# Designed miniproteins, single chains, continued (2): the designs that were tried, part 75

Each design is a single chain, and the fold is of that chain. pLDDT is the mean over its residues in the fold that is shown.

## One batch from the design tools (miniprotein)

Design m6600
Fold by ESMFold2-Fast:
Structure m6600 (fold): chain A 96 residues (1-96)
Amino acid sequence: SDADVIRAMHQRQLQITQELIAQLAAGADVADVGLQAQMQLGVAQIHYAVLKRHDGLQWHTDVDARIQAARDANDRAALLQTLQDYQAWLQGQIAA
């Protein structure tokens, strides 16, 4: 079902986001972590677009824009906050 596809995607995105937060905490470059995050968000955006889930697509587009802004500013704190906000949102989606 569409719901099962979205749930599997959220679970995978949560795992990747947690790994990226750990990389950033370990001193990985903002540009490298941000690029990895944007590549994974691109995969999620394709799933939302194919399934015509406009609200999920918009949220992922907004997160992507926040990551781009953090990358452009080389702002580690802003990138960390964005990834933590995305993690919390994913946890909420999975728990529902």
Scores: mean pLDDT 86

Design m6601
Fold by ESMFold2-Fast:
Structure m6601 (fold): chain A 68 residues (1-68)
Amino acid sequence: MARIQRMVDMIERAFAGADDDTTAAFRAMVAGMTDADIQQIIDYMRQRGYSQGRINAYRIIIDNMRAQ
């Protein structure tokens, strides 16, 4: 629970244009993510009532970061 919550918080901060340290930490986090981690993040966001559009936007950002 707490690990996934921290990951989602970091995604939100990076999406909102946080500082360079947060952006660097987000990139390092994404580089270490497994498909299982991504699924848990999506499930957590759905359980917390995030809109499907917001979840899709975050997933696109994660997928693009992983591809680079």
Scores: mean pLDDT 74

Design m6602
Fold by ESMFold2-Fast:
Structure m6602 (fold): chain A 93 residues (1-93)
Amino acid sequence: ADAAYRARLAAKPVPEGYTKLEASEIPPLGSTIYLKNKKGEIIPVKLGTGEKPDEVEIVLARDENGNIVVVDVNPKSPAADKVEIGDEVLAYG
């Protein structure tokens, strides 16, 4: 399940100027990711908590500075209320 989720997320297109993550760099399904928003707040987001946990809720990529950032958010995901494009991934567990 996790390997298929990570492979599907890694296959998603990313905007110009960003670098795709390898499947091994993507947090596993069910992980909590810790995002730093533009206000400097740290927001915990658990992946796969939506009605369709196997759907891609957020797309992550590496920015020009080497930081892992949010580049797309499914507006139907529970994460859409908490996460904005440009939020930085600090950690996951």
Scores: mean pLDDT 72

Design m6603
Fold by ESMFold2-Fast:
Structure m6603 (fold): chain A 76 residues (1-76)
Amino acid sequence: NDEASFQALLEKTDQIIAEIEQLDPDRGAAVRARTDELIAAARDVEERKEAAAEGLSLAGQALSQLRQEQLQQQRQ
């Protein structure tokens, strides 16, 4: 079920974005906006699934980078 797969990816992306928003609201909002842009640009359900998967990847990378930056900032 393509719709169920899309929703599962979107839910996972939302969870990671929520974690980013707790650490850095501006960065979390930026990742959310980019994910929404990718989904809005999708023309069919397959492209929406690909957009949600890309959003998940972006969110995971942003969270990892933010955690590294927070540790470095704390040492200064």
Scores: mean pLDDT 82

Design m6604
Fold by ESMFold2-Fast:
Structure m6604 (fold): chain A 85 residues (1-85)
Amino acid sequence: MSPEEEELRKRLSELVKRMNEVLQKAHENWDNFSDEQQQQIFDLFGKAQDTLMQAQNYLGQGDLERAKKLLEEGEKLIDELEKLV
């Protein structure tokens, strides 16, 4: 495994962990969110999950450039989720 692949796999694992922590906080405080906030959290979570799954698939194929771009996109989505919860 290349050093770049190892770093990207580590980044994926960290982003998945952050996403799960945000999801847990959102679930614990769900009734405190407005309908608009609930919809926004739902939409962003779905996009983040899809993006990280695509990143994992490209890492499995050895496409490090595509994986890196998807991890950058996923990180931005998770940052937005963390801001909302």
Scores: mean pLDDT 86

Design m6605
Fold by ESMFold2-Fast:
Structure m6605 (fold): chain A 72 residues (1-72)
Amino acid sequence: SLASTGELLKRGIDYLLKVAEKYLEEGDFEKAKQYIEMAENVLEQAKANGLITDEEYEEFKKRIEELKKKVE
């Protein structure tokens, strides 16, 4: 179902962001940026397809923007 797909996508975004955070802690800013961009792409696709709520989108977007500040 679309609801099950949305849950899998949210878990995927969480995973990608955790990997980005780990690379930031290790000082690998290039890989951190890569995983942030992957997470943002998945988030935008999930939003475009109606697979996440507005609230969920805003929460992930804030996490992504906070991580972006650390790699710029």
Scores: mean pLDDT 87

Design m6606
Fold by ESMFold2-Fast:
Structure m6606 (fold): chain A 95 residues (1-95)
Amino acid sequence: MEEEKKIKEAIREYLKKEGIKPPEGLTEEELINGLLDVIKVKFDEIKEGKYSEKEKRSFIENLIEIFGYEVVENILKKLGYDELLKLLEEIKKEK
């Protein structure tokens, strides 16, 4: 999927930028795929209304801490998660 490729690239760029190496016993690809799977599951659950506002906020805050605002904003824009984009802007203002 095109969205999957963009998320994978964002994860890879983050790991490279921060100098994060895979834990012993995991390849870079396995780490990226694992993180992507978690992100996709959580986005689908959020879209289905399975998360409270506090849980959505916590998830977005965790993504911001890992990837930074710009990367998270680009992912949400590309996936069309407009409600989560509004939440991201609220979190930015609360700094």
Scores: mean pLDDT 72

Design m6607
Fold by ESMFold2-Fast:
Structure m6607 (fold): chain A 63 residues (1-63)
Amino acid sequence: MAPAEALVRAAAEGDTAAAGAGAHDLGKSGIVSREAAQRTVEAAQSGDAAAAREAALKLKGTV
């Protein structure tokens, strides 16, 4: 999935804002659970790039 790939790339680059936006889009589209998407958004918003990257990779694995 291109959106999931973009999310993982943003998280890997430490772009937490782009990672959060990608997770929100995946949740809004129904591709992943809203809970999983929200968890990734919260990790990205926390400023913890490592946590955001891990959450993004888990989301990509479920898509």
Scores: mean pLDDT 68

Design m6608
Fold by ESMFold2-Fast:
Structure m6608 (fold): chain A 70 residues (1-70)
Amino acid sequence: MLEEWRRQLREAAERGLLTPEEADAIWETREELYRRAPEEVAREATGLFADLLAAGVPPEEAKRRALELV
């Protein structure tokens, strides 16, 4: 599961849907959230982080909001 998610992020970066920095930020934030919270909460928080980045929210603010869920 984690390896598959990381592969999908790499593929998205290779296709130009994400910058490599954005893909790394999403992966790092997901790892931190899953370390701090139960799987269901970490999954929801990771989804929020990705949605906020897609909406143009800066990574630092998006991460802060995601961490508020855990």
Scores: mean pLDDT 72

Design m6609
Fold by ESMFold2-Fast:
Structure m6609 (fold): chain A 77 residues (1-77)
Amino acid sequence: LAERLRELVARATPAVVAEVARLLAPTASPEEVAAAQAQARAHLAGVAELGVRAAEAGDLELVERLIATVEADLAQI
């Protein structure tokens, strides 16, 4: 499950970063766009790290919830 979450985050990150740029580019400075993209990357990296720690602790239910959350967020793009 933690591997599935890591793969999902790796796949999701470019799409989320591209969508953030697409939404902000018309009204935001390049610096603001870069900052928002960096925050999106950091957030997704944190989700993957939490998933690894949860799996190591045997909390597979938390890992499954994190997977569902990332998949739901992707569906909103």
Scores: mean pLDDT 79

Design m6610
Fold by ESMFold2-Fast:
Structure m6610 (fold): chain A 110 residues (1-110)
Amino acid sequence: SAVEKVEELIETIEEAIDKIKKAKSLEELLKIVDELIKKINDLVTQAEPLLSSEAANKLAQIVLELKLNLEDAEWKALYEKMPLKEFKDEVIEYLEKALKELKKLLEELK
């Protein structure tokens, strides 16, 4: 169901936040972010056909904003020599924002 796919997406992001908090290197952190983006893409593709047009648009906007923010943070880490702690903090902030918006969407689907 759509509810189950959004719940799985929330759990996936929560697990990623825990992994990011424990990451000790930029290489490890980038790998976690890349795997997360891949899982998000797969789950969103599965969820979208199960949602109303309004809910699908909300999900798409949440995910698009998250991806753009993660790509911006990754660019800064790779090319602007952002410290590991700052990159970690920014990524967690973006993921926490997305979680809040996804949890609101989930309540609207119930």
Scores: mean pLDDT 87

Design m6611
Fold by ESMFold2-Fast:
Structure m6611 (fold): chain A 104 residues (1-104)
Amino acid sequence: MEEIERLEEELERARELAKKDPRSEEEKEKAYERGRYIGRELAAVAESKVKEGAPLEEVIRELTREALREARDLVENFKRPWTALGLLEVVLEKVRELEEEIKK
């Protein structure tokens, strides 16, 4: 639950910055899709760790940490809030799926 809250907070920050992005709609869409691709790669690594028998709570913590690191880097160093938004949306969905598995 803490991991979900942290991802939602960062997602809201990225969403607010995305509204102020002066780039074209086509560039925003490409940036968003790139973010979704990165998020799917992170989710796939997490899925592999679960299949290998890693504890779900550990996988959720690592996935959240990596996603927050990459999202912050995208916003702060690369000025790509739309890419961060796409990444965070995919990872948040995966974390919610894994969290549901813990809850039965």
Scores: mean pLDDT 85

Design m6612
Fold by ESMFold2-Fast:
Structure m6612 (fold): chain A 130 residues (1-130)
Amino acid sequence: MTWEELLSRSPVPKEVQEKILEIAKKALEKGVFTSPLARKFLEALINKDVEALSNALAFLIVDPNITEDELMAAALFGLLTGDPELLRYLASKAKDPELREFLTRMAELVEAGKFDEAVKLFAEKIGVEI
């Protein structure tokens, strides 16, 4: 699947997709995510490398010891693709109740088509301005 094919299937408006990619760039620059796997995932997003994204996502979702920053990096992909099921799955892997509630709220907003609100809350949660 190409990047263009992946995004053509997303219900998320192009302007919101651009904001999500800007969040990924700023998160890498600010060092928000310290996990090498989370950083590699964000680099794949920025480079629009679908193969690298698919491989990194597969490692993240099957890891029983997935960290909070890795969950947040994977959640950014759930926002980009407008996938509430992925966001709920990631919420189920969160050990911290506050992170679980946050990811569940992201899923609810995405399911309701409130993509701008979801992206704004995500940026605020990680301390990135857009």
Scores: mean pLDDT 83

Design m6613
Fold by ESMFold2-Fast:
Structure m6613 (fold): chain A 60 residues (1-60)
Amino acid sequence: MTLGQQVEQRLVEDAENGRLQERFEARLPELEERVPEFVEFIKAVEEISLEVARRVLARQ
């Protein structure tokens, strides 16, 4: 197994268990007061990442 495959597997697992979302949500309040636009961007990236993880899981 490559390092990339291990990271992908962990990402899919975290997305399926909701841990990936919890990690991002925990960090967001810290950044929101500093750069609101950046937080909005991170939320968009999170949504895209969860969609990608869902597609990877569906291919299994």
Scores: mean pLDDT 65

Design m6614
Fold by ESMFold2-Fast:
Structure m6614 (fold): chain A 100 residues (1-100)
Amino acid sequence: MSEEVIKRLEALLQEALATSKTEREALELALKGVEELLRELVGEEEAERIIEEIKKMSREERVEILREAAENQDPLLILKATLASLLYALENLEAAEKLR
């Protein structure tokens, strides 16, 4: 059920934070975990399509996924929203590192 997916998501995010030595490492481990969980739920082909779609989304489109997930509480939407948030955080961290 949906609750099991959310518990798995929470567990992988906690493990990424606990095992990582840097913010970048934590974000990369969390992103990998979310992508693997997505592949398990929808299969490899659909997961790759969703991941690529979210990576190509504008900031505005990614924010809309977050709103939809908050209103709908669908496990797939929550995974998409989490993936979008992690990608945004990683992109911002990479941009900040390039300015230094």
Scores: mean pLDDT 78

Design m6615
Fold by ESMFold2-Fast:
Structure m6615 (fold): chain A 80 residues (1-80)
Amino acid sequence: MEKEVRRMKTAMDVFKEIVDTGTLQQVRQAAEALVKLAKKASPEAIKVMIDGLNEVIERVTDPEKQEILKKAVEEIKKIS
């Protein structure tokens, strides 16, 4: 349903803000929350998550944050 995809886009916007402003610990916790959410999500919602994570990876300059995000993408891809 459209509602799930819209909620996922909102969750990804919040996640992007955490990556931009948060500590490494906050980014790790948020990434773990996304992986748990992906286990309950539709394939369409998972695609929104992967697309959003890849967008953040391309613009984040912190290599440690980039590593956390790449690991989250790989874990989510294993679910889909």
Scores: mean pLDDT 81

Design m6616
Fold by ESMFold2-Fast:
Structure m6616 (fold): chain A 61 residues (1-61)
Amino acid sequence: SRAEVEAKIAEVRALAATLDADTQAEVQRQIDFLRRQLEAGKITEEQALAALEQLIAELKA
């Protein structure tokens, strides 16, 4: 659902906030891109969630 996407975005932002400013800026750019694609109907909410989960995995690596 859209609510799940927004909750996952909040989770990604919270994690990025514990990291350096360059990482925070890159994560924000990726979130903005995903939101634009989702609003344009170019990706599904499921695809957006998968991309956000990949971001979390990358930030934890």
Scores: mean pLDDT 84

Design m6617
Fold by ESMFold2-Fast:
Structure m6617 (fold): chain A 62 residues (1-62)
Amino acid sequence: SMSFYTDELGLPRALAERLLAAEADPSALMADPLGYLSRLGVRDAAHVAAIGRHLTERFGAA
């Protein structure tokens, strides 16, 4: 959902909308953020790093 990408992952709204339009699988995105984002045309290493940090903080501490 939109809130998962913006609120949980901290991604920009424009990227979240692109992920929703592409019917992105959150599990597949979490398993391989770099590969998944590259398929969508996103090559910014900062976005990949942000997802990785969020997963570590959110689920490593939960």
Scores: mean pLDDT 67

Design m6618
Fold by ESMFold2-Fast:
Structure m6618 (fold): chain A 81 residues (1-81)
Amino acid sequence: SRILELARALMALEREELRKEAEELGLSPDQKAQIEAVAEEMEARVLAWAEANPDASVEELFAQIQREWAAAMARIEEIRA
């Protein structure tokens, strides 16, 4: 579906940006691995939601991504500390 394709593309971009940010911040290999795990969990949940909601709007997809991002950012802040 269009929504699943868009979700996959957006999650790939988000994961790449998180990897670049971790490199720029000079995070340890352990911190980078933990952030990658958080990103993988976020991607899995967003893609599962998109598969379950093939007729969802772009606005609904963005709302779901924002919800998952808020949870992921809380965990990333703990890893960076």
Scores: mean pLDDT 83

Design m6619
Fold by ESMFold2-Fast:
Structure m6619 (fold): chain A 69 residues (1-69)
Amino acid sequence: SLLDQLAASAAAGVAATRAISEAVARGEDGDLTTEGRVEGDEAIGVGVQGSVRVEVRMPVEEALAAAGV
């Protein structure tokens, strides 16, 4: 459903936010941007801050479970 796709995308975005926060040093310059999307059976999150970029991938089923669906 559309709600499941939104939930999976949101969960992937949250995972990307966590991953980028763990990857960057405290006080890194630049705006934090994160996005989530669904591609087929995968939920994909991307986080960017300054020169650091992270990508996290998970099955849509795992993303939905993480979103409480």
Scores: mean pLDDT 76

Design m6620
Fold by ESMFold2-Fast:
Structure m6620 (fold): chain A 80 residues (1-80)
Amino acid sequence: DRRAAIRRGAAAVVEALEAGKDPTEAPDEGGARAVAGAADSARESTGLSDEELLAALREGVAAGGDPEVLGKLLREAGQK
């Protein structure tokens, strides 16, 4: 349930970023808003570039969109 929603949300945010769209304008599919909020928080707190954010999100989606993995990847990207 929650993990599946976050996985689909992460995929939607990645698709929006790849299309050059604002991820906050992505369709809200359960977890999409939560993933977008976490990404914005990571950008604000760590200064992640859009390229670094997209790379971390793509890796998290490829790993199955686990919320714990997504959070870890976003945090690690900000600490490089």
Scores: mean pLDDT 63

Design m6621
Fold by ESMFold2-Fast:
Structure m6621 (fold): chain A 92 residues (1-92)
Amino acid sequence: AMEKTIAEGLAVIDELGKLDPEAAAAMRAAIAAASPEAAALMARLVILAYEALTSDEEIEAQVKAIAKIEPSSEEAFKTLGEAAKKAVELLK
């Protein structure tokens, strides 16, 4: 289950990397540095944020919000969660 979620999250990051390769690299680094459980949660947050986005501009804004954060396991996870929540609120 975790391995599948991480793979799906990494696939979403690859799509986001077409818009912002620096942000995508930061997200991949955060997932790679995290424990398997934290990596799966980070991947799920990326998937949920992406599913909530309705336009390329909204996707780009979310990617840039995440990219402003230094990737570390626990702090990056909390910040990805805050960025995903903020993106969802902005889309309402």
Scores: mean pLDDT 63

Design m6622
Fold by ESMFold2-Fast:
Structure m6622 (fold): chain A 66 residues (1-66)
Amino acid sequence: ELGEIGRAAQEAVENPDAFPPPAADVHATVSTDEHGTETYHFSRLPDTPQAARDVALALLRAIAAR
């Protein structure tokens, strides 16, 4: 369920030591063009609930770094 994935991602951000990091090959990077538009690039597309959770965690970490 999408809500469960979002909740798990928030909990991982709030308590990073309580949750394992996403798989090393699941990363989110951000690029900003000259017009200030941010584009997020993911290393892998989610194909399972676990992969979707890892992508969500990577996205939250990338956003937190901004």
Scores: mean pLDDT 59

Design m6623
Fold by ESMFold2-Fast:
Structure m6623 (fold): chain A 78 residues (1-78)
Amino acid sequence: SMEEKDEELAEKLRRDFEGARKYLATLPREEQLRLLPRLIELLRGLAEKLKEAGYEKAAEAAEEAAEELEREYRELLA
């Protein structure tokens, strides 16, 4: 069902994001400063598309990922 697909997508997004986040943390500061704003924008766009498609839980996962990267980006700027 669509509901089962939504939960599956949300779990996959959370797992994939956690791996990506760990990798991003290993990159030089300058590369993180370049990549993070772009990734935040991509995740926000993904969340909007998922929500429009009816994947509410997957959209939440993408939004949470964007929020985490936004917090990390702010810390790098400090």
Scores: mean pLDDT 88

Design m6624
Fold by ESMFold2-Fast:
Structure m6624 (fold): chain A 60 residues (1-60)
Amino acid sequence: SMMEKVKQERLERVEENLKRYFPKNKKIQDFFLELERMSLESRKPEEIFAFIEEFNKEMG
């Protein structure tokens, strides 16, 4: 669908920017890319906050 294409194009732009601003920091790149994906999928706020808290624990 057109909406699926728009979401994919947005994720690709986010991925390119993450590689530009956080080169070789794969954990940060993966975290922000997944966070954007979760937002685009309209996942529950509780799931998003749990994901953020897990990342914070991993990074110390």
Scores: mean pLDDT 83

Design m6625
Fold by ESMFold2-Fast:
Structure m6625 (fold): chain A 81 residues (1-81)
Amino acid sequence: DLAREAARLIQQATLAADVLSSTDPELAEEIRRKVDEALAALAAGDYERAVRLAQEALDRAYAALSPEQRDEVDRQFAAAL
């Protein structure tokens, strides 16, 4: 289900941006803008675009996160489910 996948990726990317904002606030803001685009696509019913944008946001965030920060995102995401 692409809608569910998009929602999950958006949630994870949002948490990743939140964690990233402590070390790289400028990049965190860029990630949040891409998450906003993914949310707009999801609201429009363009689930393929929403998944793609959310995945791009998540990949960009994770490339900048340390292993410890990734563990924090994973913990926060598990708690949010």
Scores: mean pLDDT 86

Design m6626
Fold by ESMFold2-Fast:
Structure m6626 (fold): chain A 96 residues (1-96)
Amino acid sequence: SHMEKEAEELFDKMIEELKKLGPDGEIVANSLKEARKIAGIDEVVRALLKNLLGVSDEEADRIVEEMRTDPEKLKEVMEQIKNALLEEIKKRREQQ
C-alpha cells in the first residue's frame, strides 16, 4: 500500500531526526524502533497519541483509521507526534 510505505518513511525520518538530538534522542529513537518491531507502526502511533498527546482510546483508534485513508492526516499526526517527542526530550535535558 502507498499509504503504508509513506507511514513507514515518515516514521523512519522521525527516528533519524530524534537521533540527531544526541544520547537522549538516541534512547527514545531506539525505543520506538523496538516498539515498531514488536507491535507495528499503528500500535506505536496509537500509544504515542494516548501517552504524549493525552488522546482517549476511542479518539486514538479514530485517528489511526483516518491516517490509513488520508495522506494529509497522516502527515499532520506524524508531525504532531514528532514535535511532542522533541519537546519531551528538551524538557528532560533542561531538568539535568
Scores: mean pLDDT 83

Design m6627
Fold by ESMFold2-Fast:
Structure m6627 (fold): chain A 90 residues (1-90)
Amino acid sequence: STIPPMSKEEIEKVEELLRKAESSKDLEEKLEALREAIKLLANSPHLDETVLEFAQRILDLLSTLPDTPEVAALEVAAAVVLSIAKRALK
């Protein structure tokens, strides 16, 4: 593979956003953190197993939230990232 794995700094940024999403009691703060995490993963050239794990964790978090159009849109975005990463690891 010609694409290097995610850097430690990139991994730490996604982990911080996911911790914020998990710990926040405000739906809007959760959605903002998850949206930023998805954006970082989608814009990363790194399609390694770590991206798969993060995308799955985002989907798991979104599944615990109320059924709203915004949550549904983020679920689609995270599922796309997961699908791309799965195909890259074949």
Scores: mean pLDDT 79

Design m6628
Fold by ESMFold2-Fast:
Structure m6628 (fold): chain A 70 residues (1-70)
Amino acid sequence: GHHLTFEKLNNDPALREEAAAKFREVAEQLGLSPEQIEAGVNLILEGPLSEESLAALPAQARDLLLRLLE
């Protein structure tokens, strides 16, 4: 299910900015560390989104990003 969402985000800079903003807002509400928030936001904005790149994230950031992509 995530492959189509990764492809959409990778091809749409505006959608990536919206996803990054939502990730930051929810991550701050959940009390994730600034380092975890930065890692997730940077991957959304700058990195190619894939199962492999998401696996490199801190566990809490990865879990949140996957939930937002459902």
Scores: mean pLDDT 77

Design m6629
Fold by ESMFold2-Fast:
Structure m6629 (fold): chain A 94 residues (1-94)
Amino acid sequence: SEEKLEEIERLALAILSTILHAAERQGDAAAVAAVEATMAEVGRLMREYRETGDERHLERVLALVEATVAAHAGLLSPEELAQVRAYLARLREL
């Protein structure tokens, strides 16, 4: 459903934006570039899913978000990490 897709996109962007903000705060230009590239790829995969209905695109969104969290968890405050983990758990349930 469109409502489910909006929730997936909202959660993915919330996770990635949290990591992007942390990377910017710490002056990690490489992490900023990596997260921005992942945000662009998530946007592309969401568009392809809307065009094709192929659930592999949604599986790839989840995989990219999980990989980005794993790679950049060290940039996050304890509060940001807890929030990101909560959003990721919710994203996995969709």
Scores: mean pLDDT 88

Design m6630
Fold by ESMFold2-Fast:
Structure m6630 (fold): chain A 93 residues (1-93)
Amino acid sequence: MMEKLKRINELSDEIVKNTEDEEILKEVQELAIRTTAAVLRYIGELIDAELKKKKEGNEEEVARRKEEARRELERELEEIIKKLEELKEKVKK
């Protein structure tokens, strides 16, 4: 997870520094918003799962929800990295 967030930051920085294309810059901005939203959703799901555990005591359900949230975050970050790498190719020197 941290490695993927670092990669997103590195790719975004490289693209922004190497283009004046407003369309490409807008796409990078949208991907930054998506990254932030994905992280916040993940944190929210972890808190919700923990609250449910405290009220209902179902540890297996909590573990399942946390793993689902982790998989969703990982898939979203991978898709964002892929789109950033495509944008980097468009900026082509």
Scores: mean pLDDT 82

Design m6631
Fold by ESMFold2-Fast:
Structure m6631 (fold): chain A 77 residues (1-77)
Amino acid sequence: AVEEMMKIMEEGLKEMEKMIEENEPVEKIVEKWKETMERVYELAKEKNVSLEEQEEVEKYMRPRVEKLHKKIQELKE
């Protein structure tokens, strides 16, 4: 379950990085982020992933997410 959540996050982040490299509109990148998070939350609910395990996934992914968010902010300017 946790590994599946991490896989969805990693795949989503990789796709968003590719979208940034391909100069996709910021709005589409944000939509991809929302889609990715919805899939993660749905999986967590279906697999009864604990809040503690969800927090560990968030901590593990945080540096990558923050780096991506900074790139998106740069594109808005």
Scores: mean pLDDT 77

Design m6632
Fold by ESMFold2-Fast:
Structure m6632 (fold): chain A 88 residues (1-88)
Amino acid sequence: MEEIEKLKEEIDKIAEETRKVVNDFLAGKLSLEEAKKRIDELEQKRLDLYNKMLEATTDPELKKKIEQDIKNFKRSYEALRKELEKVA
């Protein structure tokens, strides 16, 4: 389904943007405050996209995957914030 595929692509782009924010911070291009703000914005955008996917699908296996992905990305973003604070 085109809508679900588009949402998946947008989520993948957010994952790449998150990686870029971390790399830019480690390279001294972003302050800790700027990096944390961008990560918070990206986490919220990703959550919004997952909610749209849940609304757009009736596939129970896809719903389970999305719920698992939400749990996993929240943990990843928490770990990421801790890593940024350690190197600041």
Scores: mean pLDDT 81

Design m6633
Fold by ESMFold2-Fast:
Structure m6633 (fold): chain A 104 residues (1-104)
Amino acid sequence: GEAAKKGAEDAKRGARRAAEVAKRKGDASLRSGGAIAAVGGGVSARLGAEKAGSEAAKAAADEAFEAANKAALAAVKGDGEKAEKAAKEAEEKAEKAAAAGLAG
């Protein structure tokens, strides 16, 4: 339910942050901040899905977490294109986790 939605929003926000910082070719500190935001958002999605108690929500949240980790790694490397692609994947999987958490 609501916890899954909050986790999904945190995951989307973190992944977008990582992509934005990578695309701007920010310094190592800014890129690390973006990576931390993406990973933190992915963790939030997993915790929200766990509270929802839905296996489908948990599976989608795990996929969102994996995509968020890809966005974080790309951000640390300064690869804006890979970070953007991974961020979009994380957003799609996070939305799927939120929808599954609402369904049951």
Scores: mean pLDDT 79

Design m6634
Fold by ESMFold2-Fast:
Structure m6634 (fold): chain A 73 residues (1-73)
Amino acid sequence: TEKEIEELIKDALKEFEDYAKKLGLSESEIEKLVKELEEKMKKATEGKSLQESIQAITKLLGEAKKKAKELAE
């Protein structure tokens, strides 16, 4: 359902924020990356099934974590 997809996005954004904080990224960098990730996740899940949304969210979270790690190095 729409509510389940919103919850998945919220959980993924929190996981990403916690990950980026542990990497030592600045607050401004984290805010920018979280905003970009939220926008991408919302667009990728628009009109999609729960299963398709899980796949899209998982992929985008992985890509965002990789980018954050590269910025921290």
Scores: mean pLDDT 86

